# Designs tried in a protein design run: designed miniproteins, single chains, continued (5). Part 81

Each design is a single chain, and the fold is of that chain. pLDDT is the mean over its residues in the fold that is shown.

## One batch from the design tools (miniprotein)

Design m18986
Fold by ESMFold2-Fast:
Structure m18986 (fold): chain A 82 residues (1-82)
Amino acid sequence: NAQLRQEAARYLAAGAIEDVAGDFYEKQGNYKEAIKSYKHAADLYEKAAELFEQAGDTENAELARKYSEDVKKKAEEIEKKL
């Protein structure tokens, strides 16, 4: 399904933008904003994974889930320091 694959790719890209924004905020000491960006990235990556699975793209669905797990761990590590 071309529509689902395009939508999944858009969510994956949006997640990556939020992930990078989170890294930027963390390096600037804006921990509250970093946590928000990482959590938003996680939600976007999860949505991408769901859409890739619906499209039959198991490889990209698994990749998106790993990205979601990674940013969730980044948020958790910052929360431990607050």
Scores: mean pLDDT 89

Design m18987
Fold by ESMFold2-Fast:
Structure m18987 (fold): chain A 62 residues (1-62)
Amino acid sequence: SLEEQLKEALRNGDYEKAADLALKMSNGDGFKAAQIVVRQGREIGRPGEGIAASYIALKKGK
C-alpha cells in the first residue's frame, strides 16, 4: 500500500520519496501531505524524518 511504502521511505531516510507518496495520498495538497508524513514519522518512532519530509511536501504541493 502507499502507507506501507511511505513508512519504508521514512525508515530509509528517503524524505523526497516519502513526501511524493504523501502528495499522491493527498491529491497534491502540500499541507495535508505534510500532516500525513509528520503523523507517520511519529507512528514509526522517527519524528525527525517526518518533519524533514514535511518541508519537501509543503514546497512541492499546493
Scores: mean pLDDT 87

Design m18988
Fold by ESMFold2-Fast:
Structure m18988 (fold): chain A 85 residues (1-85)
Amino acid sequence: MESQEEIDAQVEEALAIIAGVLTGKIPDPEKAREETRRQLRFLAEKGYSKEALQAFVDAAVDNAPSEEVRKAIREAGEEVLKEYE
């Protein structure tokens, strides 16, 4: 298995991608929805809880550049969270 340092680095990279992608650097709501689904599924596969994933969605929604992107992120987040009950 990878070292704890390597695992921590992968988690930090995933969180940086979430922060960069989900905070609305993507002006297209459909692309924001796709990236939200992709990144949340990645974090879920790495063992993040539903509660942690919800917190990431909430943070991304708070930082979204438009109401359309905010809505897309929220809807995509709800879709993925239903898969990881």
Scores: mean pLDDT 69

Design m18989
Fold by ESMFold2-Fast:
Structure m18989 (fold): chain A 81 residues (1-81)
Amino acid sequence: MDELAERLRELVIKLAELLPVSEEEKREIIEAVEEMVRAVRAGDLEAAERAARRAEELLRRAEAEHPEAFREALAEALKEV
């Protein structure tokens, strides 16, 4: 589980860095994923679920605002992780 959580964290951080969104939005996405990983490591499944949902909402918003850029960023992030 920890290994999968870390790989997901690496993927989402790289994705956020490649997205054409504000520095604040990138920070929010990264913070949400880091909170999820911390909660998973602590065994706090409720906190992990909340953080994962927040990360999903932020990423869905970025995809809706920049659908083509999101697709390109995701493809590039998957190559780097």
Scores: mean pLDDT 81

Design m18990
Fold by ESMFold2-Fast:
Structure m18990 (fold): chain A 58 residues (1-58)
Amino acid sequence: MEFDDELKARAARVAVRHAKEKGLTELTVVYGPDEEGLAQAIRDAAEAAGIKATVVPA
């Protein structure tokens, strides 16, 4: 297991928690070329929490 993957998973959970606390039902994640994995993790976490997530490259 990569330590970087654990940090990405944690960041995704924090982002989803903040979105839910703000009452967001939809989330768009714009990511840079080196951030695809983090964007995917955020999308998966958001969808698991009932938030529709779309990921798009910057």
Scores: mean pLDDT 72

Design m18991
Fold by ESMFold2-Fast:
Structure m18991 (fold): chain A 70 residues (1-70)
Amino acid sequence: MKVEEAVELARKAMEAAAAGDFEKAQEYNEKAIKIIDELLAKGDYKAAEEAVRKMYEIALANKEAIEAAL
């Protein structure tokens, strides 16, 4: 399912960022964004919203960890 693919890519992006691999993190984020764009282009707003919500939850948790490390 495309929603779960986008969420998995977001998770991989966060793992890469945590490992200091920001280039790989950006690659995974770009792929996740492309999936969201495809869902929006198809008019599947519910699936796009679900993916963004799950990705936001992952990003928020990692933002707090990164800010604490600075």
Scores: mean pLDDT 76

Design m18992
Fold by ESMFold2-Fast:
Order: structure tokens, then sequence, then C-alpha cells
Structure m18992 (fold): chain A 77 residues (1-77)
């Protein structure tokens, strides 16, 4: 779980920077990466028997990724 959290935080930081300074092409690639990450985490949430605390933490990560994905989509519109 800590390693997954670190990877997601790194992805969030990279995508946030791309949203601020990246080209439209880089923003599109970042959006695709976020879509894959969200799908993977949602599958993990659905298929894994997690404690309430672990479930809440994973749902919070998914929400953060979804919020950033929405911002990238708005920037590309």
Amino acid sequence: VPELLALVEDLLAAAEEILRTGSAEEQRVAAEALDLAIAGLRRLLAETDLSPEQRAALEALIARLEALRARLEAALA
C-alpha cells in the first residue's frame, strides 16, 4: 500500500505539472495515464476485500485522480 501511494502521488505531481506547463499532446497523454490508473484502482477496490480504512484511502486516491482528470479534460476543451 505505501508503494502504491507513492506511485499515485508521483503520478499526481507529474500530471499537475503537465497541466500547468505541458503541451496539449502531453496533457492528452497524461489524461490517458490517469484513465488507466483510475480503472486499475477501481478494479482493485471492487475485487479486493479491504478494511474500511483501506477502502476510504483508496476511494480518496481515486477521487483525487478523477478531479485532476477533469481539469485536464477542461484544459483540452
Scores: mean pLDDT 79

Design m18993
Fold by ESMFold2-Fast:
Structure m18993 (fold): chain A 107 residues (1-107)
Amino acid sequence: SLTKSETLKHIQELSNSLTLYLKEGNDENAVKTAKEIKDLLLQNKNLFNNEDYAIIANYLVEPIALALKTGNADVIGALKEPYELIEENSSEEVRENFRKKLAELLE
């Protein structure tokens, strides 16, 4: 298994790739990448504390917003549990900032 630092770096890289695929309309690779993010988070959920979820929220806010704008059901479905993990495991301040950034990006 990956260390926590390696897992966070991998989530960052996958989140950046997902954002690019969604911007390009590359739905096949977007779905694959979203599923990889979901699996990586679920497999490693016991490694992450409150501060780690703040980092993850910052990585995922843009691709989550973009997935919602594209309306790709498979991408949205794959990102649902990542979104719920952020909401459930973040501080109130991090949740408020995440929701605010998400709302701004959905304009």
Scores: mean pLDDT 88

Design m18994
Fold by ESMFold2-Fast:
Structure m18994 (fold): chain A 51 residues (1-51)
Amino acid sequence: SLREELRELLEKRMGRKPSEEEINFALSFVDVFGISPEKAVDLVITAREVD
C-alpha cells in the first residue's frame, strides 16, 4: 500500500520508525498534491530539518 511504502521510505531516510504525523504528512503530499512518494518523503525530511 502507499502508506506502507511511505513508512518504509521514511524509516530508511531517518534511520528510525516514522511517527503517524510524518506518515500522514507524506500521504497528504501524494494524495492531495499528486507528488511522487520519493519527493513527498524528501519534503517531510526537509521540513523536519528546518524546524
Scores: mean pLDDT 78

Design m18995
Fold by ESMFold2-Fast:
Structure m18995 (fold): chain A 72 residues (1-72)
Amino acid sequence: MLEEQLKKAQELNEEALERGKKEAEKLRAEGASDEEILKKLGELMEEAVRKIAELFPPEVKKEVLEALEKYK
């Protein structure tokens, strides 16, 4: 069970990285500042982390969300 959750988390992380790369390239081509790009990437990363947290039991989800709040 945990192994399946870890595989899904890895897939979501890979999808988030690919999406972030494409979004950053698009924004940079449109003349966005580094600050705007970082803000957008931060939003996408937070969304991905929250999605990954949903794959785990409530106790693990709480720890993941607390870590996200601590490091933003």
Scores: mean pLDDT 74

Design m18996
Fold by ESMFold2-Fast:
Structure m18996 (fold): chain A 79 residues (1-79)
Amino acid sequence: MSEETRERLLEYGRKLAEKKADELGFSPEQKKEVVELAERAMRAVLVHLEDKGITDEEQLRAAVEAAVDSAIDLVKWES
């Protein structure tokens, strides 16, 4: 995966996390936590997929979306 592709996917995931947090009525503190957790999860997943030779943008996008959803679920459990 190129650095440009990685940055596009991370930006997509950050924006998705912010949008979903806003839609769910999260506090500013919860929104910050979701974005931080999502970013950590996205970085880890993208590294793992690249190590496996997975470079398909649809699969990478799906993994980013799954990471965002996991971050939202974690923050919801803490609430």
Scores: mean pLDDT 82

Design m18997
Fold by ESMFold2-Fast:
Structure m18997 (fold): chain A 61 residues (1-61)
Amino acid sequence: LPVLEGEVAAIPAPGSRVTVRLPDGSTAEGTVLYSDADRAIVLATLPNGQQLAVIARPVAA
């Protein structure tokens, strides 16, 4: 699977659905596979059916 970095509003619980902002400014929906204090690993599915892993960090603002 391709791996990208992304952003989330807050670190979600494992198993939840989340919207992730991708580096190109688009968004994808996915399922959280793992989370800790620093990041979440999200399996995202694009509208075309392509899957990718996203290492998502909380927005730093």
Scores: mean pLDDT 74

Design m18998
Fold by ESMFold2-Fast:
Structure m18998 (fold): chain A 65 residues (1-65)
Amino acid sequence: MPLLSEAEAEARLDAQLAAFDQAKAAGVDGARSDEMLALMSLSDEERRAILRKELAELLAELAKL
């Protein structure tokens, strides 16, 4: 049984990407570590791909239950 529709999942991913963009903008002059710089250097497509991969992996695990 689906917990979220495909449209709802996409909307949540878009909201999370918007939050990442806001965090990136807030931290643009405060970068102090390689980890922060690496995170800020990720493209929107790369961040979306990571989130989709994690979501797909979680859904695959839930499907086994």
Scores: mean pLDDT 61

Design m18999
Fold by ESMFold2-Fast:
Structure m18999 (fold): chain A 65 residues (1-65)
Amino acid sequence: MKAILARAVKDVGPSTPAVLGLKKGEEVLILKRYPNGDALARSLKTGKEGLVGLDALEELGEVEV
């Protein structure tokens, strides 16, 4: 299955349990993009999944998962 590898460009605090908390420089897989500018992402560091704004992510490329 193909996913997009991305990196956090800023710290993201988990404001709710649905939001994925990230530190600047952490890598994630983008699993799904939403039309409102959010994404469902999985942290490669913790394995947790959650919502994150696409504005907080830099897309690095497509990877096989």
Scores: mean pLDDT 79

Design m19000
Fold by ESMFold2-Fast:
Structure m19000 (fold): chain A 82 residues (1-82)
Amino acid sequence: SLIEKAREALRQGKFDEAIKYAEQAVKEENTAEAYTLLGMAYYLKGDFEKAREWFEKALELDPDNPLARQLLKAVEREIEKR
């Protein structure tokens, strides 16, 4: 699946590939998981503002998603540090 391809790319440190697969997953599946993976890929690339936007979209779809909530707090802390 596109979700699994995005996860595999993240595990290998291939962040641009992970973004590509996660963007396709968002278009095809429109799930909180797809938005969360897209946010994670941007976070690991250091694009904290984009990461925040995607985690917020994941929480719009699934407000109680523990991973998306935790990652949103992490990215907000990174933005606030500077």
Scores: mean pLDDT 84

Design m19001
Fold by ESMFold2-Fast:
Structure m19001 (fold): chain A 108 residues (1-108)
Amino acid sequence: EEARARYQAALDAAAPVVAKGGREIDEHLDNGDFDGALKAAEKTAEEVRKIFEDYGFPELGELAAEVILANARARIAEKQGNTDEAVKYLEEASKARERLAQEKARLL
């Protein structure tokens, strides 16, 4: 099916962006640069969102971006000792992943 093939192509295009972004976030967090970590996450989320949009899945791109940002914010909060904020962002990431799975099932 063409939709499944396009979705796989979007995943293949997004994979190196997510991997590079994850490394950049990790480097900033290891250095205590929380602002840098958030900016790296925002850049990665926007690049992933645009990739899925370009392949015809703007809704999946928005949800994937939300997962990336929520996970990064949770990690930043945890490194800062803000446990309540970390839990909040992990819950946001979980809800975004659930919505992403539902939307994927609807479209594919």
Scores: mean pLDDT 88

Design m19002
Fold by ESMFold2-Fast:
Structure m19002 (fold): chain A 117 residues (1-117)
Amino acid sequence: MKKVLGVAVVVDGDEVRVRVYDSQGNLIWEETVPLDKIEEVARRIAELAKKLGADEIHVVAGSATDPERAAEVARKLAELIEKETGLPVHYTVVRAPSLEEAEAKADEIARAAARSG
């Protein structure tokens, strides 16, 4: 069976909140970091993907107020992870009326993507 790693991200001001799910839908890592540390986030996700033997990674970015910024962050993260792992990385942006709802929706979709393998 194909192993998919699900990544949920939300941008809140100058911070990014990240949650990572394994192929069984288990939360295996969560962190809030300054946006300028996005490269460290990508390296950590790459390490987790290699450790778990992931075949593919799906990044889901939640946005309430700035979907273009969320898309830019998701794209940069996906490009960095692909460079580190050599694995296919897909990204999606989801919108919601509030940051809390956007985070929850991104989390749900990332977890579902992880379980789809």
Scores: mean pLDDT 84

Design m19003
Fold by ESMFold2-Fast:
Structure m19003 (fold): chain A 82 residues (1-82)
Amino acid sequence: GIEELEKLKKEAEELIERIEELLKKKGYNKKLEEQKKKLEEILEKIKEVEERKISSEEAYKIVEESKEVLKETEKIIEEEEK
């Protein structure tokens, strides 16, 4: 439930920080910038769920969408760190 949202929020924030550090070290990267924007959108959606502005069914969809974005972002970061 809410504990899963807090975990996803923390993971998204940590990935944004990792992207920002990579951009500082390697310079502009369109894929990293696009993933950062997706993570920021996910954080906004999670905040809406936490404020109980979203239905339980919509909250479930946001959780599943967030998990997919986090997985895609981790893969991109790993490829860029190599």
Scores: mean pLDDT 79

Design m19004
Fold by ESMFold2-Fast:
Structure m19004 (fold): chain A 63 residues (1-63)
Amino acid sequence: DIEKMIEYISKLPEDESGSVAKIVGIIVRLTSEDPELAAKLAKIAVLSSTDPEKAIKQLKELK
C-alpha cells in the first residue's frame, strides 16, 4: 500500500544508500507491470533519505 510506504519513507533518514536500497526492492515487487509508477517511486526513494517530508508529499501525488 502506498500509504504504508509513505509512512515508512518518513522513518528512513538513516542514510541514503540504505533507504534507496529498501525502496528499490519494493518498487521491483509492486511495479513490475507499471513502469511509470516505478519511475515515480524511484525518484521518491532517492528523495526519502535526504528529505522524507518532501518524499511523503510526492507519494501523495501518485494518484
Scores: mean pLDDT 61

Design m19006
Fold by ESMFold2-Fast:
Structure m19006 (fold): chain A 78 residues (1-78)
Amino acid sequence: SPLVAEARGLAFEALARMAESGAISDEEAVAYAARLVAARTPEELIAVAEELLRLAEARGDTEAAALLRRAIELLRAA
């Protein structure tokens, strides 16, 4: 699905921004990247994106949080 592909891209962009800002460790970033690659259904992607959103919000990464909210919206529309 084009929506799932766009949402996955937004989740990877959010993860990269969180790693750059120090909101997430390199070890956490590698683990989440693997989970994003492994997620095959919209439901699996939502689960990973919601975990990343909680981390972004808790650690004050507002840009990553915005990207993750958009990704979740696209996945719920898919």
Scores: mean pLDDT 88

Design m19007
Fold by ESMFold2-Fast:
Structure m19007 (fold): chain A 80 residues (1-80)
Amino acid sequence: SPEEELRAELERVKAKADEAIKNKDPQGLLQVILELDTLIDKIREARRRGEVSDSIANELIDEALTLAEKLLDYLRELQK
């Protein structure tokens, strides 16, 4: 289902985030942030197409945004 595919993509991006954090990799962190932005656009498009409910889309977007904000803060800290 579109919901299962979006959840699986978010879990893959989260795994990449964990690896970039573990390796203290600024380029990897930036790449993951860009992938989260792309995923948020995909979730919004799936919602517009009626492939996922507003509640599911909002849940996934909120999780992705929260992760992106955390990674941006960590990236800024590493570059001090």
Scores: mean pLDDT 88

Design m19008
Fold by ESMFold2-Fast:
Structure m19008 (fold): chain A 132 residues (1-132)
Amino acid sequence: SAEEYLNKGIEYLKQGKYDEAIEWFKKAIELDPNNAEAYALLGYALVLQGKFDEARKYFEKAIEIKENALAYSTLGLVYFKEGKFKEAREYYLKAIELDPNNALAWYNLGLLYRVTGLYDEAEKYFEKAKKL
């Protein structure tokens, strides 16, 4: 099933084997082209490889199919890497609205506030991420 291929990709992600993870997520998409989670996880693996432009296309596809907290949090990270802090913040907030337990979005909000010099606010977001 597409879910079996998705789970196989997640196992490779946990091992830091991003190329292998991407191959399994692509197989999941071949079985179910409307699997938003498969596109979001493929994009996430690409972010972990530093392939931000390629990752963006997959997050946009994931969101087009169904709103997805992982796609929003990692699209926010792509905007953050481009120095687009307003857009990054908007996507991190969308991720938290969909999933308040998204530790990645809380942590990345902390990084954004730290980079913009708002250290007290950054610490609050880091503590929120740490408790999740």
Scores: mean pLDDT 86

Design m19009
Fold by ESMFold2-Fast:
Structure m19009 (fold): chain A 79 residues (1-79)
Amino acid sequence: SAPLSEEERKERLKKEIEEMLEQLSKEKGRKVTYEELLELLKEAKKKAEEEGTLTPSMRKYFEEVLKTIEELIEEEKKK
């Protein structure tokens, strides 16, 4: 059903976020935080919108990724 496929998609997004953090941390030679990743992705989305390169599917993907990162930040703060 649609709810189950949406949960599986969210699990995939969390894994992709973890992989992005690991790659960025390696590239920068330091630990990258969820907050830093969130800012980088927000800036990338704004640039794509300004340049007219942000497709509807890319926009939806950015929105889901950004929402998931914000949820992960809130979960860490509440621990």
Scores: mean pLDDT 79

Design m19010
Fold by ESMFold2-Fast:
Structure m19010 (fold): chain A 55 residues (1-55)
Amino acid sequence: MSDEEKYQKSLETGKKYFEEGNYVSAAVGFHEALKIKPDDEEVKKLLEEALSKIP
């Protein structure tokens, strides 16, 4: 997969798990997206939100 394809799939997977309440898997997806685009402030905020919801 291209880096853009990996980024989009990681972001979509993270968002899906977040919506399902699986915040650990959501955080993993967002972290994978950030490996590809480390300066993505929107994804950083999504990762922080997912981490804040893990007990």
Scores: mean pLDDT 81

Design m19011
Fold by ESMFold2-Fast:
Order: sequence, then C-alpha cells, then structure tokens
Structure m19011 (fold): chain A 76 residues (1-76)
Amino acid sequence: EDFELDVRLALVLIGVAVAKLALSRMPETDPRKPKLEELIKKAEEYVDAALASTDPAQRRALIDEAEKLVKEAFKL
C-alpha cells in the first residue's frame, strides 16, 4: 500500500519538474505564467507536507491534492 503512495508521489514530483521547465521557457508576457507559477507553488507545498508525514492516510490526502494541482497545470 505504501509503495502505491511512493509511486504516486514520484509521479507528482516528475509532473512538478516538467511544469517548472515549461514555466522557465515561458515569456513574461504569457498569460498562463502567473497561474502556472501559483499551481506549481501550491503543489510543492503539498509535496513537502507529504514527504514530512509518516501517516499513510494524511500522505494520501496530500498526494491527492498535489495530483489535482499538477493535472490543472497541464490543462493550461
């Protein structure tokens, strides 16, 4: 069960890294840039909280929120 959460967390980390790379390539005038930056920041906060948590239920909830933010970032 914990292996599932570790895999999901790894995929979120990859998603955040890809989103950051996309953000770094966006010109300052891109209207998506502020929203993408906000979504990345929030996703990183949830990832940090999940990495710090030892409670599987709490980790799952935090990973669920991070996944939603990464998914929203890729809809931009």
Scores: mean pLDDT 85

Design m19012
Fold by ESMFold2-Fast:
Structure m19012 (fold): chain A 81 residues (1-81)
Amino acid sequence: MEKGEKYYKLGEEAFAAGDYRQALEYFTLAGKYFLENKDYESAAEAYLKAAQAAKRLGDEKTARVYEEIAKKARELAEKAK
């Protein structure tokens, strides 16, 4: 199983359980592995989920950072097509 996909699923499980801190860590790891594989669309989705976890923690600054990273990843996906 690809590491990005594995951590994305762990992030979803943590988020559903209300463990937003762990969800943030897993979604961030998923995004990193997706970027390493040049899967920019999946990376953007993972970072958007990381931003949502950060918002649930009340960390709007971290949420904005991940929203910006997700936007950049989506721009790369558009260029890669």
Scores: mean pLDDT 86

Design m19013
Fold by ESMFold2-Fast:
Structure m19013 (fold): chain A 67 residues (1-67)
Amino acid sequence: STKEKLDKLDEIAGEIGEELDREGKAQTPEELIERLREEGLEEAAELYRELYEKIKEKKEEAEKLKE
């Protein structure tokens, strides 16, 4: 299910995020997606990109509501 994929992605993203933080890199969606792709986690990278895009759409809806 999507929930199970998200939970797995959160675990992987957490570990990669700690590596990025230790390297002094920003934990941006773009950086995380690139690192996931480099690790050969193509499905996880695509799922994260899709979630990020969905979040952007929701932010646009919120901005439209605020005017």
Scores: mean pLDDT 69

Design m19014
Fold by ESMFold2-Fast:
Structure m19014 (fold): chain A 97 residues (1-97)
Amino acid sequence: SVRELARLVLAARLAASTEVAAELAGAAKTAVQAEKAGPEAKAKREEALARLREVVERHRAAVEAGLAAAEAASAASAEAGERLEEEAELVAAMLEG
C-alpha cells in the first residue's frame, strides 16, 4: 500500500540520509503512479516495482534500522507516534501525486 511505502521512506529519513530517502521516494512514487495507469501499463508497472525492490534491497539495513527506531519512538511516546503517523501521511500524499 502507499502508506507502507511512505513508512519505508520515513524509515530511510530516520536511519539513513535525506539522499537515500529521496531515492526511495522517487522509486516509490514511480511504482505508485505505474499502478494507477491500469492493465495496459503492465510492463511499466513491473519495471517500476523491480526498481523499487532494487532500491529497498540496496538500503535494507538502514530501512530496517529506521523502522525499528520509529517503533521504539512510538512505544516511548504517544506524541512521537502521532508525529510519525502525520509524517507518513504527508509522504503518502506526496507519493500519490
Scores: mean pLDDT 82

Design m19015
Fold by ESMFold2-Fast:
Structure m19015 (fold): chain A 70 residues (1-70)
Amino acid sequence: MREELEREIEEAMLLIAEGVIRRFLEKMSEEELKEALRRLEEYLERARELGLEEAAKRLEELIEEIREKL
């Protein structure tokens, strides 16, 4: 139970972080985009460690979108 709950909370947190960053992309400076990219790469590794396939997929898509803007 605890491990399942912790994984679900982590997934929710990662999806919220992805959504927040995506929402502000148009207002971000190049420096802010680079910082967001670093954080998203950390989140992606975390999602992969936990086997959160959907979160990982969404994070990968956002990372690629940011890289195209830089």
Scores: mean pLDDT 81

Design m19016
Fold by ESMFold2-Fast:
Structure m19016 (fold): chain A 66 residues (1-66)
Amino acid sequence: EEEEKKKKIEEFSEEYMKKLAEEFEKLLEELEKKGVSKEEIDKLREKAIEIGEEVEEKIQKELEKI
């Protein structure tokens, strides 16, 4: 049953991160509509991807301890 718990947390984390990415893209779209430059939008997107990868790595390391 421990393996089932790990799997559920992993699936939840993946779904959550996907939802965050979708919400962030909506935010970027709104910022672009408000006059933020395409260059700044691209930089924000790149930074968000980097942060997301770091968070995902930390989650995986914590799951390995269970």
Scores: mean pLDDT 78

Design m19017
Fold by ESMFold2-Fast:
Structure m19017 (fold): chain A 89 residues (1-89)
Amino acid sequence: SLAEALEKLAEETKNKEAAEHLRKAAEYVKEAEKAEEEGDYEKAAEYLEKAIEELQKAEELASGQDALDISALLTGVAAQLAAVKSKLE
């Protein structure tokens, strides 16, 4: 899952502050997944938007390969947000 990928990247990320933002993003993604299971797509979108904000902070703090890995997961979370928003239309 995206949350598991974020948690794994947080363990491997060299910048500790970036790692904390990644862990926070993982928790928001978990909350979004629970909201999706409940059919609460508005709540899921809110959590995914918060996850994106945390990932952007992590990306600004990270460098090199860590920044690229964070950017890839940010793209994944943004895709999940787009899918959730399509359910609200």
Scores: mean pLDDT 88

Design m19018
Fold by ESMFold2-Fast:
Formats: sequence, structure tokens, C-alpha cells
Structure m19018 (fold): chain A 95 residues (1-95)
Amino acid sequence: DENLKKARELYLKGVEAYRQGDYEKAIEHYEKAAELAPNSVVGAEALFYAGEAYEKQGDKEKAIEYYRKALEIAEANGDTQLAARARKNLEKVEA
């Protein structure tokens, strides 16, 4: 699937930007990845890490929004590990 391949490329670019502390660019890449591969495991991962990047920027409202989206898609795809990570981050940010 061409869209899944492109989404993985964008996801990896997002991870690279995140590691460099460029959270704005990371979010841009992650959002594009999720848009190309909605309701997929890679899309859910992209949404989760977009949430982490928003949290790094201090945007708790966006972080919660993106973690909730990631959780829903992770559960739909049976990604128990990502679902658990999303729940943990939601509990932390909502505390």
C-alpha cells in the first residue's frame, strides 16, 4: 500500500525532528502520516507521538486530543502496547 509506505516515511521524519527538539516540524510530519494512513497502526503511532510533541510545547489540550485519537485507533487495531501507552499519558496529562 503506497499510502502506508509514505506514512511510515513521514512518521520516521517526525521521529527525527522530535529527537532534535523540533516539535513543530515533528507534529507536521506526524499529522501528515496519520492523514495518509488513517485508522492504521502507523497512523495511531503518529497521533500518539504528535500528542507527546504537543505536551513538550505545553499544549495539554492538543496532547489530550491526540492521545485520545491514538488510543481509539490502537484499540481498533488490537495494538495493546500502544493503547496502554496512550492511557498512561492521558492519566498523566489529565492529573
Scores: mean pLDDT 89

Design m19019
Fold by ESMFold2-Fast:
Structure m19019 (fold): chain A 89 residues (1-89)
Amino acid sequence: MITSQIQEMIIRIKELSKESPKKKVDLIRSAINVLNLLIEQAEIEHAKSAEPEILRAIDLMEQQIKSLPSSYKSEQNSLLKELDKLKEK
C-alpha cells in the first residue's frame, strides 16, 4: 500500500536526527527523490488516503533540513528548494 510506504518513510525521516550533517544532507536528498516518486504513484493510483501522510512527510523533511547547522546553509537552501517543488504538486 502506498500509504504504508509513506509511513515507513516518515520513520526514516525521524531517524535522520541521529545522522551526521554530511550524511543527513545525502539522505534527505535521497528521501526527497523517493517521496517525489511516491507522490506520483499516489496520483496514478488515485490514493487520496495517502495525502495526510504525504503532507506529514514533507513537514518532517522541512524540519530536518532546517535543523542543519549554519555551516550547511548552501545545502539547506538547495534542499528547501527541492522540497518546495514537491509542495507545488
Scores: mean pLDDT 81

Design m19020
Fold by ESMFold2-Fast:
Structure m19020 (fold): chain A 95 residues (1-95)
Amino acid sequence: NEELKQYLQEILEKYEPLVSPEELQSYEQSKEYAIDKKRFEKLLNNPEVLKSYLEQLEEIYEKYKDSSNPNVAAYAKNTAVDLVALSKYALEVLG
């Protein structure tokens, strides 16, 4: 699906600069990533559902990134890490 691949590339262009290589690597080595990746693999069978899921993560990031509450801001930052890691994985599977 060329439209999905383009969307995933756009996510990486937008969010990858916001995430350090160390943060990405830490998440990819976590138990949380193993669980998220397995759930995400089920979504790869339905491009519309996958796109909707990633769009939801983007909305969470955009809504909370400038929060004055440090815990909420950290939650938004974690969402950016998820977006980058899962989008890279999706492109590897689809490419």
Scores: mean pLDDT 82

Design m19021
Fold by ESMFold2-Fast:
Structure m19021 (fold): chain A 70 residues (1-70)
Amino acid sequence: GPFERALEETRRMLRELGLSEEVIEQALRILREHRDNPELAADRVGTLVVVHGATPEQAREIAELIRRLM
């Protein structure tokens, strides 16, 4: 369904950015915990990836993907 697609596309994008599997699993946990609140999920994942070396532009693209798919 749409949520499973959000998990898969987020995982793919974070891997392409070179983030560790630990950070990717943290991001997916945020999506699962905030499934009913896409804006909060997107904001928290965006913050997480910036802390782990993603650019603000990359964080924005990930957040927009999450909002679109959830």
Scores: mean pLDDT 88

